# Ledger of designs, part 105: designed miniproteins, single chains

Each design is a single chain, and the fold is of that chain. pLDDT is the mean over its residues in the fold that is shown.

## One batch from the design tools (miniprotein)

Design m3650
Fold by ESMFold2-Fast:
Structure m3650 (fold): chain A 79 residues (1-79)
Amino acid sequence: MTEEQFELEVLVALSEIHLAIARKTAEKTGDPKVEELVKKIEELHERMRQAAADGNLEEARKLHEEIVKLSREIDELVK
């Protein structure tokens, strides 16, 4: 496995973890705004899987930044 392939696998795993946490938060809160953000993270996770399949590390890094931003928005909503 190349270093780039390893980073892509890590980024996919991180996107899965962020999505799992976001979905759990939506289920716990029932907040429609959190549910909307979960749908956005789901879309970004699908794009992350595609970027990894394409070996597109630059796209994967950008998608990770967007997922982290949305996760922070969920955290702010549930404070």
Scores: mean pLDDT 87

Design m3651
Fold by ESMFold2-Fast:
Structure m3651 (fold): chain A 65 residues (1-65)
Amino acid sequence: SDRLAEMAKKVAENPEEFREKAEEWAKNPELKGLGEWMLEALDKIETPDALMTAGATYLIAEDIK
């Protein structure tokens, strides 16, 4: 979807900001799994699939709030 593609682009442009957010989520028991998934995706950020995974994980975490 357009929203996912735009989020993947934002992750590619500012990976450090998303990494800091994912590290905060990993410390929260309710979001720990999503934080860990995001960190794993960010470690592979050079691939389009990893960027899409990171973008999707971010959107899921934001929707849980």
Scores: mean pLDDT 77

Design m3652
Fold by ESMFold2-Fast:
Structure m3652 (fold): chain A 62 residues (1-62)
Amino acid sequence: MAEEKLRELEELGAQKLAEITALVEQARANASNPALAQQLLDQAGQLAAEASRQGGELLKEI
């Protein structure tokens, strides 16, 4: 049954969303330092890409 994989996907999504949100908010707070803000946004983008990849793998196992 797909239920365990859906639960893993939901847990992964919640964790990654919290991390991405924190990085985006830090980037906004550091708008006066464009280099730091860009690094934080790049990290958020990397986490989003990784979450998408991991989610896709879990969905394929359903």
Scores: mean pLDDT 77

Design m3653
Fold by ESMFold2-Fast:
Structure m3653 (fold): chain A 147 residues (1-147)
Amino acid sequence: SAIKQRAIERLRELAREVLSEEQVEAMVELAETLEDPFVLIVAMTLAIAKGMFERASVEELRDFMLRVKEILKGLTYLSSHEQLEEARNKIKALPGAPSDIIIDRVYGMALDVSEKAREENLSEEEAVELLLEKAEEFLEELKRILS
């Protein structure tokens, strides 16, 4: 979809500033297999943050994203607070997960956006755009902290 491709391209450009080309292309290849653009943004943002913090290998980023994809399967921007919280706890339990602080920041953004989407009847495009803006702000903040 156009929404999905827009999300991939914006996160690809951010990732190129902080990760190797091989890491970026591996994440993009996996992101193309995610059906839901909201879930895709969560998965890619977590993978970018993991790569920035841990200097993770291409294979480690692929494994992490594949596991996150399975956990987030069936979730959307309209998912309940309970569904998103259960997914957060499962991701925190994964071997090689980024720190709880990073996971909590990314999921906090997703929870805030999903709640706003339900309360204000946001379209998928509006919810995806809002989550992308929050993800971009978070990754720029993380870049400053790590420099």
Scores: mean pLDDT 86

Design m3654
Fold by ESMFold2-Fast:
Structure m3654 (fold): chain A 81 residues (1-81)
Amino acid sequence: SALEQALQRRFKTFGLDPAQQAARRAKLDAVLAWNDAFTAAGRAAGLPELRIGTAVGVALLGAIAGFSDEKIREAARRALE
């Protein structure tokens, strides 16, 4: 998939070992699940689709970059302002 190819390229540029790659992937999968719930809540609240998409994108990039869950959530929240 495009996501798998993008993750492989990014992990190579980060120089991650297989254990670090597995941990980063698990964090990304958790953020993807959180983003589904976040998107549903944002739509229910009547937020603009572009704003929701920006917040989701910021959270995914943060997870790929290895940010903490707290920093990911704060960045996503800021993108909604």
Scores: mean pLDDT 74

Design m3655
Fold by ESMFold2-Fast:
Structure m3655 (fold): chain A 78 residues (1-78)
Amino acid sequence: SMPSFEEIEENYKKNVEKIKNDPSLSEEEKKEKIIELKILAEQMKRIAESGTVPDATPENIEKATKEIEELKKKLKEE
């Protein structure tokens, strides 16, 4: 079953706290892992909202790639 928006947000928050409290990771590694978790959470929310996984057309792949890169850029600038 697809997780709810609330479950996606709670899992994201819990995983972020685990990363922040990991003494084996550098601050840069923590930042990169948090960005990856945010991207995953946003993708899961979109799938849950639409009730469908987008078709793997070249146009949809290009759009998804562009959205991921823009999100990475914005999160790295914070």
Scores: mean pLDDT 73

Design m3656
Fold by ESMFold2-Fast:
Structure m3656 (fold): chain A 91 residues (1-91)
Amino acid sequence: VSKSEIKTLIENIIKENSSKKPVNNHSTSVSYKQAPLILTLLRNNKEVKTEWVTDLLVDMVLYDVSKGLSIEEILKDPNIIMLAEYVLKKK
């Protein structure tokens, strides 16, 4: 997975979500509940449901954007890179 692919994925997440109102609380509740487990499993090269990883990635990217971070700053977060690589690998 290239840095260009990760950047494109993050840009698409921002584009898709900037025109739409906040994500449904039910979807975010699943990724939020499983966030520590998802991150731990990915750090140990374990398999995780792609939808959980995608929801967590979206939540983290949108949170960083809400804090005024640029795409380049978001790309410096190793957790975001790890989640993005997993999503792109399962494509």
Scores: mean pLDDT 72

Design m3657
Fold by ESMFold2-Fast:
Structure m3657 (fold): chain A 89 residues (1-89)
Amino acid sequence: MSKEEVIKGLTERIAKDPEGVAAELRAQADGALAFLATADLPEEVRAAAEEAARLALEAARAAEEGDYEKAAELAVEALEVMARAGRAL
């Protein structure tokens, strides 16, 4: 599945339940930040996880504002940031 296909699929999902998706993205960001506060992780991985959490919070806001495509793009960017950090380990 291409990035463009993933964004399209996420846009459709967000449009069906923007409040639920926004709540899920916020819960994921909160969980990641709480984990980072207690986990002994390399600085690069910590920085990437903090960036991904910020992108997830921005995606949640975009979903609540009705910009479902932007929310999907930001959510995909967060996943790419975490994937790059994971490969660096």
Scores: mean pLDDT 79

Design m3658
Fold by ESMFold2-Fast:
Structure m3658 (fold): chain A 72 residues (1-72)
Amino acid sequence: SGEEAEQYALEVGEKKLKELASTLSQRALDLFKVGVQVIARRARREGLSKEEVEKLIDQAAANAVSIDKLLK
């Protein structure tokens, strides 16, 4: 269901956020948090698979890492 997809996106996002929190700036972490919320809403609306959610969260993390490098 969309609710299950949303919950999965938030859980994967929280796990990834904890991994990134030791290495990224606060600004990059805040950007990643916004990305997770956008992905969670999309997952709910579209009923995304676990694989699609993981791919989107990984892409959001990669984007946050790239921006963090530009801000340093």
Scores: mean pLDDT 89

Design m3659
Fold by ESMFold2-Fast:
Structure m3659 (fold): chain A 64 residues (1-64)
Amino acid sequence: MTPEQLYEALVAMLRALVEDLRARGASDEQIREVVEAAMRWALSQGVPEEVVERARAEVLEYIA
C-alpha cells in the first residue's frame, strides 16, 4: 500500500468511527480520545508517523 493509500484508508476508517460514535451519543471529548487511541494503535502497527499526523489533522478538524 502506498503512503497516500494508507492515508486515505486511515482517514476513511476514522471518519466512519467518528460517525458511529456520534450516532451512539458519544461526546466530542470521548470521540477525540478514541481517535487518539486508534492513531497510537496505527503507529504501533507500523503506519508511518507522517501519514498518522496528516490523518490526525484531517480527522480532528472533522470532529470540530
Scores: mean pLDDT 82

Design m3660
Fold by ESMFold2-Fast:
Structure m3660 (fold): chain A 115 residues (1-115)
Amino acid sequence: AAMQTLVAEARVELELEGMPVKHLVVEGELTLSTEGDAADLALDGTVVEGPEELIGERVAVGITGKITQLSDTVLEIEGDVQIKVTSGAHAGAVYTGKAKATVTFTSAPVPLSEV
């Protein structure tokens, strides 16, 4: 099949538009599905940089967009983003907009045939 899915630990830096949050860095488990230059990214992680009220909180991040491989360990994805806060005082908050994401793999990616 042309579609490939992989899982990895990653640090994802997000430059965000169309929402009050402008910059966010999340570390966690990433599932990435690609077909050509199209990509769907799902990240379940912890906010390590961003607004003070979100630092240390758990988030679920989804990005659908275009992917560019910058190196063996670094990818760029640009597209539509949804960020759901899953812990703390802001649990249940959802932000949507556009993102430019820099994905740095912190573990070797593992192919996954089932999501």
Scores: mean pLDDT 85

Design m3661
Fold by ESMFold2-Fast:
Structure m3661 (fold): chain A 112 residues (1-112)
Amino acid sequence: MMIKIDVEIVLEEGEVHTITVTVTATGGERALERALKLVESFKRTLEGYVEILSEELTVDRATGKVTLTIRVRGKLEDVKLAIEIAEGIFLLEGAVLSLIGEGTINVTVEIR
């Protein structure tokens, strides 16, 4: 596989929920560009279900690591639904990449 992308989504429940999305991309600039697109896709999905109060994006080009930290207001079930939809989209994109021999996407979700 030419591209390997590992996505970790951590949801910390609270009055204001904190979601941390860490994407590690191996495979050069093309992998990093795809990681950035996945992070933007996650944010767009979340915007449809909850109010985004703050966001912080950090990109480490040397390690291929993209970290998005978002604080959101909304029902916990809506946050979980948005995460589940985003996970489904990422896994579908990963399946397509695998079928055409271009790479893999792995997704891990943790609720704290």
Scores: mean pLDDT 87

Design m3662
Fold by ESMFold2-Fast:
Structure m3662 (fold): chain A 82 residues (1-82)
Amino acid sequence: MKSAEEAAKRAEKAKDGEEAVEKAMEVARESKDPKGKLAAEIGAGVGAIVLGVDKAIGEPDGKKSAKATAEAALNNGKGLEE
């Protein structure tokens, strides 16, 4: 799935979790593939939750958020491949 792979790729190259979430949402908005769009949106949602938790506990771990965004987009994308 092109959109899920692109979302994961952009998230992995992001400097922090906020950028990873933004790039996943960008791929979701640009995607013409409904399954890939959904996978990218799920990735962005998971990344945003991880970012929110990290901020709430005072731990600025953008790498955890970026990884969560990439993994959620890619893994949910694979689950939609049927």
Scores: mean pLDDT 66

Design m3663
Fold by ESMFold2-Fast:
Structure m3663 (fold): chain A 101 residues (1-101)
Amino acid sequence: AALQQAIEEAERYLRRARELLEKGDYKKAVEQARRALRYAKEAVRLSMETGDVLRAIGVILRGIGLEIDARKYVEKGDYKKAAEQLLRAAEELLRFAREAA
């Protein structure tokens, strides 16, 4: 139940972030993508209780790298690239969580 709920919330925010990105509302896209990533991280954490912990750690580390890149883009005022990096991170974590579900 908790894992499925985390996946559903991540997917909801990921859809909102994509819509905002397509509309050119890049700052709001970053906000929604950050929310998607938070739920995707929770889904991976819940998956670690029943799945491949080493693979989960690898996915989390890649997600952290993408978040660092997103933060650098926000500092440069490039909210579009920041949103794209956060969406990529959330999508990778969600893919792992769905495979473990």
Scores: mean pLDDT 85

Design m3664
Fold by ESMFold2-Fast:
Structure m3664 (fold): chain A 73 residues (1-73)
Amino acid sequence: GTSNMLDGSKAFDLSQEEYDRALQGIKEGNGVQTLDEGEERVRKFGAESTPLGLGRAQLGADGLRQLKKDYEK
């Protein structure tokens, strides 16, 4: 098929603005040092407990891995 370049925002079914805000929040260390911690927070306190709302978009392991890679850049 045509090259579907998924940007980071589309990997999580997010708008570009939401994705940028999420990366900024993670980089700032506001409550999420790892995506595993974010997912655990969502499980315990609900999706609103994270800057991105990790888990709200029903992120699978691949989505979480991709976000972690983008965070590490």
Scores: mean pLDDT 48

Design m3665
Fold by ESMFold2-Fast:
Structure m3665 (fold): chain A 79 residues (1-79)
Amino acid sequence: SFLLPTSTKPLSPEIQALEAEVQAIVDATLSESPVPSDAQLDQLTALHGRLLDLAYPDEVAAMSPEERDAFARMMASVS
């Protein structure tokens, strides 16, 4: 699988906190620069990696660290 499905399930407090951090970085990026920097993309990738660990722990346990990073990077690039 190369894509995680969108879900309407209730969010845990940990996931809600990470979503708020992602939104804050996106809002800051749009305010400061028309193009996000590599450092900002790396920050978003790290946060999306944490979201994957919390939302899909069994899937993350079954994949390699490289696949997990690739999913997190993909999610960061479409945020």
Scores: mean pLDDT 68

Design m3666
Fold by ESMFold2-Fast:
Structure m3666 (fold): chain A 100 residues (1-100)
Amino acid sequence: SLLEKIKEILEELEKELSKVLPEEMLKIFRKSLESMYKYLESNKDAPKEELIALVTTLGQLLIKDLKELGEEKNIPEEKIKEAVKLVERATKRILELIKE
């Protein structure tokens, strides 16, 4: 159930990112989100503290990659800022689920 809810949050994040990011960037981030989900699935039985640290770290890595790739692809700063906010919101939602 926790993994199903995390998957729903990540799928919603992908959908929201598709409205903001060009398809080339979106393809890269789809793979990153899939990797994040698989990593969380592999660690689903870890202590809550470890899951919180993992999700926080993965969320920060996604934000870093988003900023770096956005600069490389000359994406408008406002679009990258919007995408970063979407990742931050999704990360926060996942953290709240783990804390329950």
Scores: mean pLDDT 85

Design m3667
Fold by ESMFold2-Fast:
Structure m3667 (fold): chain A 86 residues (1-86)
Amino acid sequence: MEELRMKLLAAIREVEEFAEKAKTPQARDYLKKAIDYLRKALEAESPEEVRENLKKAIDYGKKALEIDPETAERVLKVLENLLKSL
């Protein structure tokens, strides 16, 4: 669990950094929602809840991709790599 916690914290930090660089307020809002779901994954009591919250974060990343592809593509790579490592 501790290793997963460290991976989630690292992902949150990276996604926050990319969200700050987002070109539009709408893309920033979607990426902030992705961060909210990553924080819910960090608080989750089961591996299944972690995966469900991470999938929600990916969904919001995909919504940001339609508005700011450059920033959102980098966020999605972080999130998809995190999901694969679980």
Scores: mean pLDDT 83

Design m3668
Fold by ESMFold2-Fast:
Order: sequence, then structure tokens, then C-alpha cells
Structure m3668 (fold): chain A 73 residues (1-73)
Amino acid sequence: MLEESRKVLRALAEQGLISEEEAEELYREAEREGLSLPEVITRAANVALERGASPEDVSRAVAAALGRDLVAE
């Protein structure tokens, strides 16, 4: 879902894993190519790794982004 992809990308940018510009570009790519949420997450993770983020930081940030709706009141 495009809305869910947007929320996850924003959460990753808020955590500093990717930039806001990178999040916007990934969202446009998801719309253009019809990417699923897992595909969007994979591309965001690759961008973060290219920036020098550790695999552990990527895993933590992705888990937090996916879990946000479960803890939101």
C-alpha cells in the first residue's frame, strides 16, 4: 500500500537511516514501479548500507518503523 510505504520511509528518515530526499525518491519509485512494502524496505535498506549504516542499525530501524502503528494510540 502506497500510504504504508510512505509512513515507513518517513520513519526511516526520522531515524536518520536515510535522508528525507532519499525517502521521497524511494516513494516516487514505489509509485512508478508498483513496488510492494517489502521491496520498498529492501531498497531503503540498500541506500542506508551504501551510506555506511551497519546491518544491525538497518534491522533495528526497519523493525521500529514497521512496529509504529502497533504502539500508536
Scores: mean pLDDT 75

Design m3669
Fold by ESMFold2-Fast:
Structure m3669 (fold): chain A 71 residues (1-71)
Amino acid sequence: LPALSDEQFRRRVDAAAAQLEKAGLTDEADRIRAAADAGDRTAVSRAIREGVSKLSDEQRDAFAAAVSAAV
């Protein structure tokens, strides 16, 4: 991925967390936000991967579309 500005990164984090919340994964969404607030991009990426692994194929497609749109 190209390097994202802090604002672009935060928009994608917020989109990712919102999609996980819609899927009922509120704890995973909260972990992503907490990691982002701490400035730990590695922890954010790990938490996103863990959350995505719990999604159905349809939820995963919706997640990818929403995150890609959040630039």
Scores: mean pLDDT 79

Design m3670
Fold by ESMFold2-Fast:
Parts: C-alpha cells; sequence; structure tokens
Structure m3670 (fold): chain A 55 residues (1-55)
C-alpha cells in the first residue's frame, strides 16, 4: 500500500512539472524535476514488481 501511495505521488508530481514546462514556466528546471520524479516512479514500480515476485 505504501509503495502504491508513493507511486501515485510521483505520478502526480511528474505530471505537474510536465504541465508547467509545457506552459513555458521555467521549462529547463521543470523538465529536470519531471525526470527526477520519472526516475523515482520507475524505482517504485520495480519495488512493487519485486514484492509481487517474492510473494
Amino acid sequence: SSLYEQMGEYMSKSAEYARNAFAGKDTEKNKELQLQYDKKLVAVTEEIRAARAAA
């Protein structure tokens, strides 16, 4: 459950920064932040996959 909550937060943050970049708000910084949260999302997805495989 906690991993799914983190996944939801990272998805929300990534989408927010992507929207800000698309709107022309400090596009370089927002793209960097989007990439950071996309990496966190991949990591959480891998943790969920590993937990499922271990069950």
Scores: mean pLDDT 83

Design m3671
Fold by ESMFold2-Fast:
Structure m3671 (fold): chain A 65 residues (1-65)
Amino acid sequence: SQLDVDIAIGMVLMAATVAGAEVERIEGNKIVINTSGLSKEDLEILKKAKEDAEKLGAKVEIKEK
């Protein structure tokens, strides 16, 4: 549902804030995050958030550069 996707995008935004990642854009059900310069630990936070969000119908793209 749209509500599940909206919740998923919100979860990814929170994870990005915690990890210090840049949110490049949000387009419908898709969110693009830039993880340039992040530690392995912070990358793992974003990868988990991606997995959880995609189960709710969002699409998460993680860029390292």
Scores: mean pLDDT 83

Design m3672
Fold by ESMFold2-Fast:
Order: structure tokens, then C-alpha cells, then sequence
Structure m3672 (fold): chain A 82 residues (1-82)
């Protein structure tokens, strides 16, 4: 990965690792979310990271998702083009 972006708020942390044609995003929340809500948050974070770098997101792939009563975590791979 050529670049790492980190965004952290009181309720969430997003880490994006940027490669040539992909962005790998780890999104963690500190609030109880369902598995589906956690997956959607991860995909949204991945698209936003790619767009902020001037890339066009083409495909999002969920690599890992965990949802607990107090937190959620999603790892998403976004295929992106310039």
C-alpha cells in the first residue's frame, strides 16, 4: 500500500490503505450496529476514501464483518480506477 489515511471520531475509526487500483478500509464503530449496518458503513467509508483520492470506486467486497452489542467492525476492499 502506498498511502494510509486515518479518520477517527468519538463513535468511529476508519483506516484506509491505498494501493494502485484498490483501497483497503477497516471501519470500526463504538456503537451497537447490526451486521448489515456495519457492512454498509464499511462500504460507504471505502467509497468515500477512494473518491477523496480522485478515484472512481467500481466494486466493494466485504472481507470481514463483526457486530457486537457495543461495537462493529468491517474490512472492505474497494476496487477503484482513475
Amino acid sequence: MKKTLVSETENAKVVAEVGEDEVLVTAETKEPLTKEQTEEAGKAAGRSAAESLGLEPKKEEILEVEATENSGKAVVRVEAEK
Scores: mean pLDDT 75

Design m3673
Fold by ESMFold2-Fast:
Structure m3673 (fold): chain A 88 residues (1-88)
Amino acid sequence: SFIEEAIDNILHIIGRLTNLNEEEIEKLREKLKSLEDLKEAYKEALKKAGTEISDEELDEMFEEYLKILAEKSGESIETIKKRLEKEL
């Protein structure tokens, strides 16, 4: 699904930043249960890759991504957030 693809895209970015293989990416996916878990995993990945970002910058990056997903799907940001959390 569109939401599964969005989650997979973020997980593969995390994998590239932290040199995870496909099995490790799948284990990470199973561990993540909320958008906050996903955001924290992304922040940790950036830190391991040598990029420190603030919580404010992280929130802005994720809100921008959610806006893109909402535009693509024709749904509200709130609806996309709920769908992502259910898929996780």
Scores: mean pLDDT 83

Design m3674
Fold by ESMFold2-Fast:
Structure m3674 (fold): chain A 72 residues (1-72)
Amino acid sequence: RAAEVARLRAEAAAAYAAGDLETAIRLAAEAFAVGYGLSEEEKEKLIEASKSAESQEAALAELKPAIEARAA
């Protein structure tokens, strides 16, 4: 649970640093879904919602704080 969320967040951060923003957003959304215990459909809706953000960077930044709050 929390360890899996932390791992997904680390992978998302690595993808972001590499400039792979779509992978970073996907992994961040996965971490958020795992932390919340979301269903597969809810997880996919979250990923799609993150893609609709003004920028992929902004979407990733928004997801990270939420993931950290739920992982605690």
Scores: mean pLDDT 63

Design m3675
Fold by ESMFold2-Fast:
Parts: C-alpha cells; sequence; structure tokens
Structure m3675 (fold): chain A 68 residues (1-68)
C-alpha cells in the first residue's frame, strides 16, 4: 500500500514533468485542457489527481507571468 503509493507518485511526477516540458511553449488554454484531462483520468487516486491539479495551477501561473 504505502510503498506502492510512493512508486505510483514517482511515476505520476515523471509523467507530469514530461508533459509540462511539452506544454512550456504551448498556449495556456492547451496546458489547462491537457492537464485537466490527465487529472480526470487519475480520478481513481485522489492524491495523484490533486498533484496534477497543483502542477496545472503552477504551470498556468508561470505562463501568465511570462505573458505579462
Amino acid sequence: ATEEMLKEIQDTIQRLQALMDQLADAPASDARARLTALAEQAKDNKLEQQMILDARDSLLAQKEKKAA
């Protein structure tokens, strides 16, 4: 359970980092849509879903700062 959750979290972090790199130069709308879809797919694990949503909000804040 706990050790398995740690492994799942690490896998999710790697996927998030790869996706965030791909979305770095993409419009904020695309980043929001793709990360929201990923969070919806992770609905079986509330912790993973929350991590994806937090990463989405962080990326969107960074994109807004670059645009201003």
Scores: mean pLDDT 75

Design m3676
Fold by ESMFold2-Fast:
Structure m3676 (fold): chain A 98 residues (1-98)
Amino acid sequence: SEEQEKKAEEVKAGIDKLRAETDRLFERSPEDAGDAAVAYFEALARQGTEEIGKVARDYAEKVRESAELMRRDPEAGRAALDQAFDELKKDLVSILKK
């Protein structure tokens, strides 16, 4: 539907904005970048519809693992986080657009 397409674009824009914010935070503190990403996906899991919330919960775990990796190996953690963002964006957009 047109409403679902609009929501898909809004979710996509939100993920892109978060990615830009985490990239900026990463330059100052990889830990803060990871924590910001975790907080976003936990909020999306709590506030989203049942379908969106379920997908966000699954990806929140991957994002948490990426944040932990980022504390140990910042470059590897950032790469894992970027992959999680791309996969979540693709899955959420696919669900919303059908």
Scores: mean pLDDT 75

Design m3677
Fold by ESMFold2-Fast:
Structure m3677 (fold): chain A 97 residues (1-97)
Amino acid sequence: MEERVVEEIEELWERLKELYKELLEDPDNPEVIAEVREVAERMIELAREVERLGLERAKRLLEEVVEELSELIKKHKNLVFLEALTAAQGAEAQALR
């Protein structure tokens, strides 16, 4: 059960890194922006599951994702990833409770 959640978080994080590379080439790409938002919404859903089930390993992974996203946003000031970071931080905060 936790392995499924961890795998999905890892897949979403790899997708965000791919989308970030696309945004560096074309910052105004509406398809990429839409996909970032969809990934962010899914991370919020997973955060609720992590909190509900008390999944410590998934919680640690979410904390790592939040830290890495924060550094990417600081480096490039990309507002779309700020939205994704906000979603991931919401996930981490819910898992901590």
Scores: mean pLDDT 69

Design m3678
Fold by ESMFold2-Fast:
Structure m3678 (fold): chain A 81 residues (1-81)
Amino acid sequence: MKYEKMKEGLIEVLEKNKGSGVSSEAAIAISNALADESLTPEELKKITEEELNKGKGTGKDSELEAAKKGIEEYLDELAKK
């Protein structure tokens, strides 16, 4: 259940930030990572960071960094539990 709850929350964060520089490719890659039950929160955080960084250099850099930070903070919160 903990991974399912984490994935639900992370999906909500991604949906909320979808218009804020998160590309469809990044969303797909992150969704695929979320579907992998064997990944740790740390590994999910790393994959999320890598995918969101691919959008850097666009006119949405500040929005991408905000979305990335929100997702990373959420994953860190869950990893502490």
Scores: mean pLDDT 61

Design m3679
Fold by ESMFold2-Fast:
Structure m3679 (fold): chain A 90 residues (1-90)
Amino acid sequence: AKEDLEKALESVKEGIRALKEGKVGEAGLYLGGAADAATGAYKQTGNENAKKAVEYLQKAGEYLGKGDVEKAIEYAEKGKKYLEEALKEV
């Protein structure tokens, strides 16, 4: 649980960095990895902040798929905040 949340948090930070650097393909891989790790944490713990992180990270991926990098960053930052809250609870 804690390991998956730490992995998700690292991956979302790298995804946000890649988005800000214009590395859209790399960002998509990191955001997908973060969503997968956060999903693992949610399935293990039932933690509602981990679930919200998954929802926001999926939204970030949807906006990235539409070419809306600004909204992808906004939703990835929201996902990051929920991962940080989930990590405080484990």
Scores: mean pLDDT 86

Design m3680
Fold by ESMFold2-Fast:
Structure m3680 (fold): chain A 106 residues (1-106)
Amino acid sequence: MEEAEKLNGEAVALATQGKGQEALELAEKGLELAKKVDPNNYDGYAALAIAYAGNGQPQKALEYAQKALEVGGPDYPDGLIALGLAYEGLGQTDKAKEYYEKAIKS
């Protein structure tokens, strides 16, 4: 869904800029919009994970990134990026790099 995907993309951009609170607000709006139109939309999980990572909450980021991959599949690029950011926040840099490289190849 185009509108929810746009909101999720903006949330990811805000999270990478260190604006984790704004990213969380935008990702939550994207997920709410997605669920109203398509209850099975999982794009919001990846955006929430990236937002949590940007907000200094890597454990929450890991939980939502895993959900994004569980629903979207193992090659879902945004879910893989979210998982990479979560592991990076946890200090697992080698594991983070592995998931970033997998996302690029997806």
Scores: mean pLDDT 72

Design m3681
Fold by ESMFold2-Fast:
Structure m3681 (fold): chain A 75 residues (1-75)
Amino acid sequence: SPEELGRLTKEYVEAVKNKDFDKLVEIARRARELAETSPDPFLQKAYRALVEAVLLTLRKFNAPKEKIEEVESLL
């Protein structure tokens, strides 16, 4: 739902500020699940974009390779 996307995006912004890599990976996993289960093409695209945003953030902050590889597997 748009409300769920808004909540997940807020959690993403907070996790980025805190450099919480574990939370960023959890957000990516949830976004992938919602991309696969949402019937709305706009929401599917938005959730996939959030997974990509998490990946770029983990790379920017030099997160552990295992976490980067886990998020890459979700794309």
Scores: mean pLDDT 88

Design m3682
Fold by ESMFold2-Fast:
Structure m3682 (fold): chain A 79 residues (1-79)
Amino acid sequence: EPVSREEMEEKLAQERAEGEALIAKHAAELKASDEAALAELRRQIAEGLPLDSALFEKLSLPDQLEIGEEAARKAMELG
C-alpha cells in the first residue's frame, strides 16, 4: 500500500529527531566530567589561584585552550 509523501516525510523527521536526541544525550554525558573540571578551573582563575594541572590535563584540547586564554587574560588584568 503506497504511503503519501507527507507520511513518509513525517516518519523520516521522527527518526531524525530521535537520532539527534540520542546524539545530544551522549554528547552531554561525555561533557559532564569535562564541564565539572572546567568549572573548578574557572573558580581557581576567578580566585587568582594556580591551575590544578591534573584537572587541566583531563580536559579536551579545546577546553584546555579556552582555560589557558582565560588564565592569561586574568593574569594580564592583575599584572
Scores: mean pLDDT 76

Design m3683
Fold by ESMFold2-Fast:
Structure m3683 (fold): chain A 84 residues (1-84)
Amino acid sequence: AMAVEAEFAAAASERFAAIDETYENNPEALPESLKKFVELSENAETLEKVEQALEELKRHLSPEARAALERYLEELKRKIEEAE
């Protein structure tokens, strides 16, 4: 359980870094909120903390950025399930 949660936190950080790269040409979309989420997820030790950080981040994002994060969150959950 703990290993899976740590793996999710690491995967979340990696995936949100990829979102940042995707929005590098559209800095208005995700610059500050994405960086904040990556910092929070790097310090998260559990899946629950990562999800709470994501939920908080969504409240500060544009609708477009929020939709992108929701898609990546679903992809991260699928990866965690496949890792079993």
Scores: mean pLDDT 54

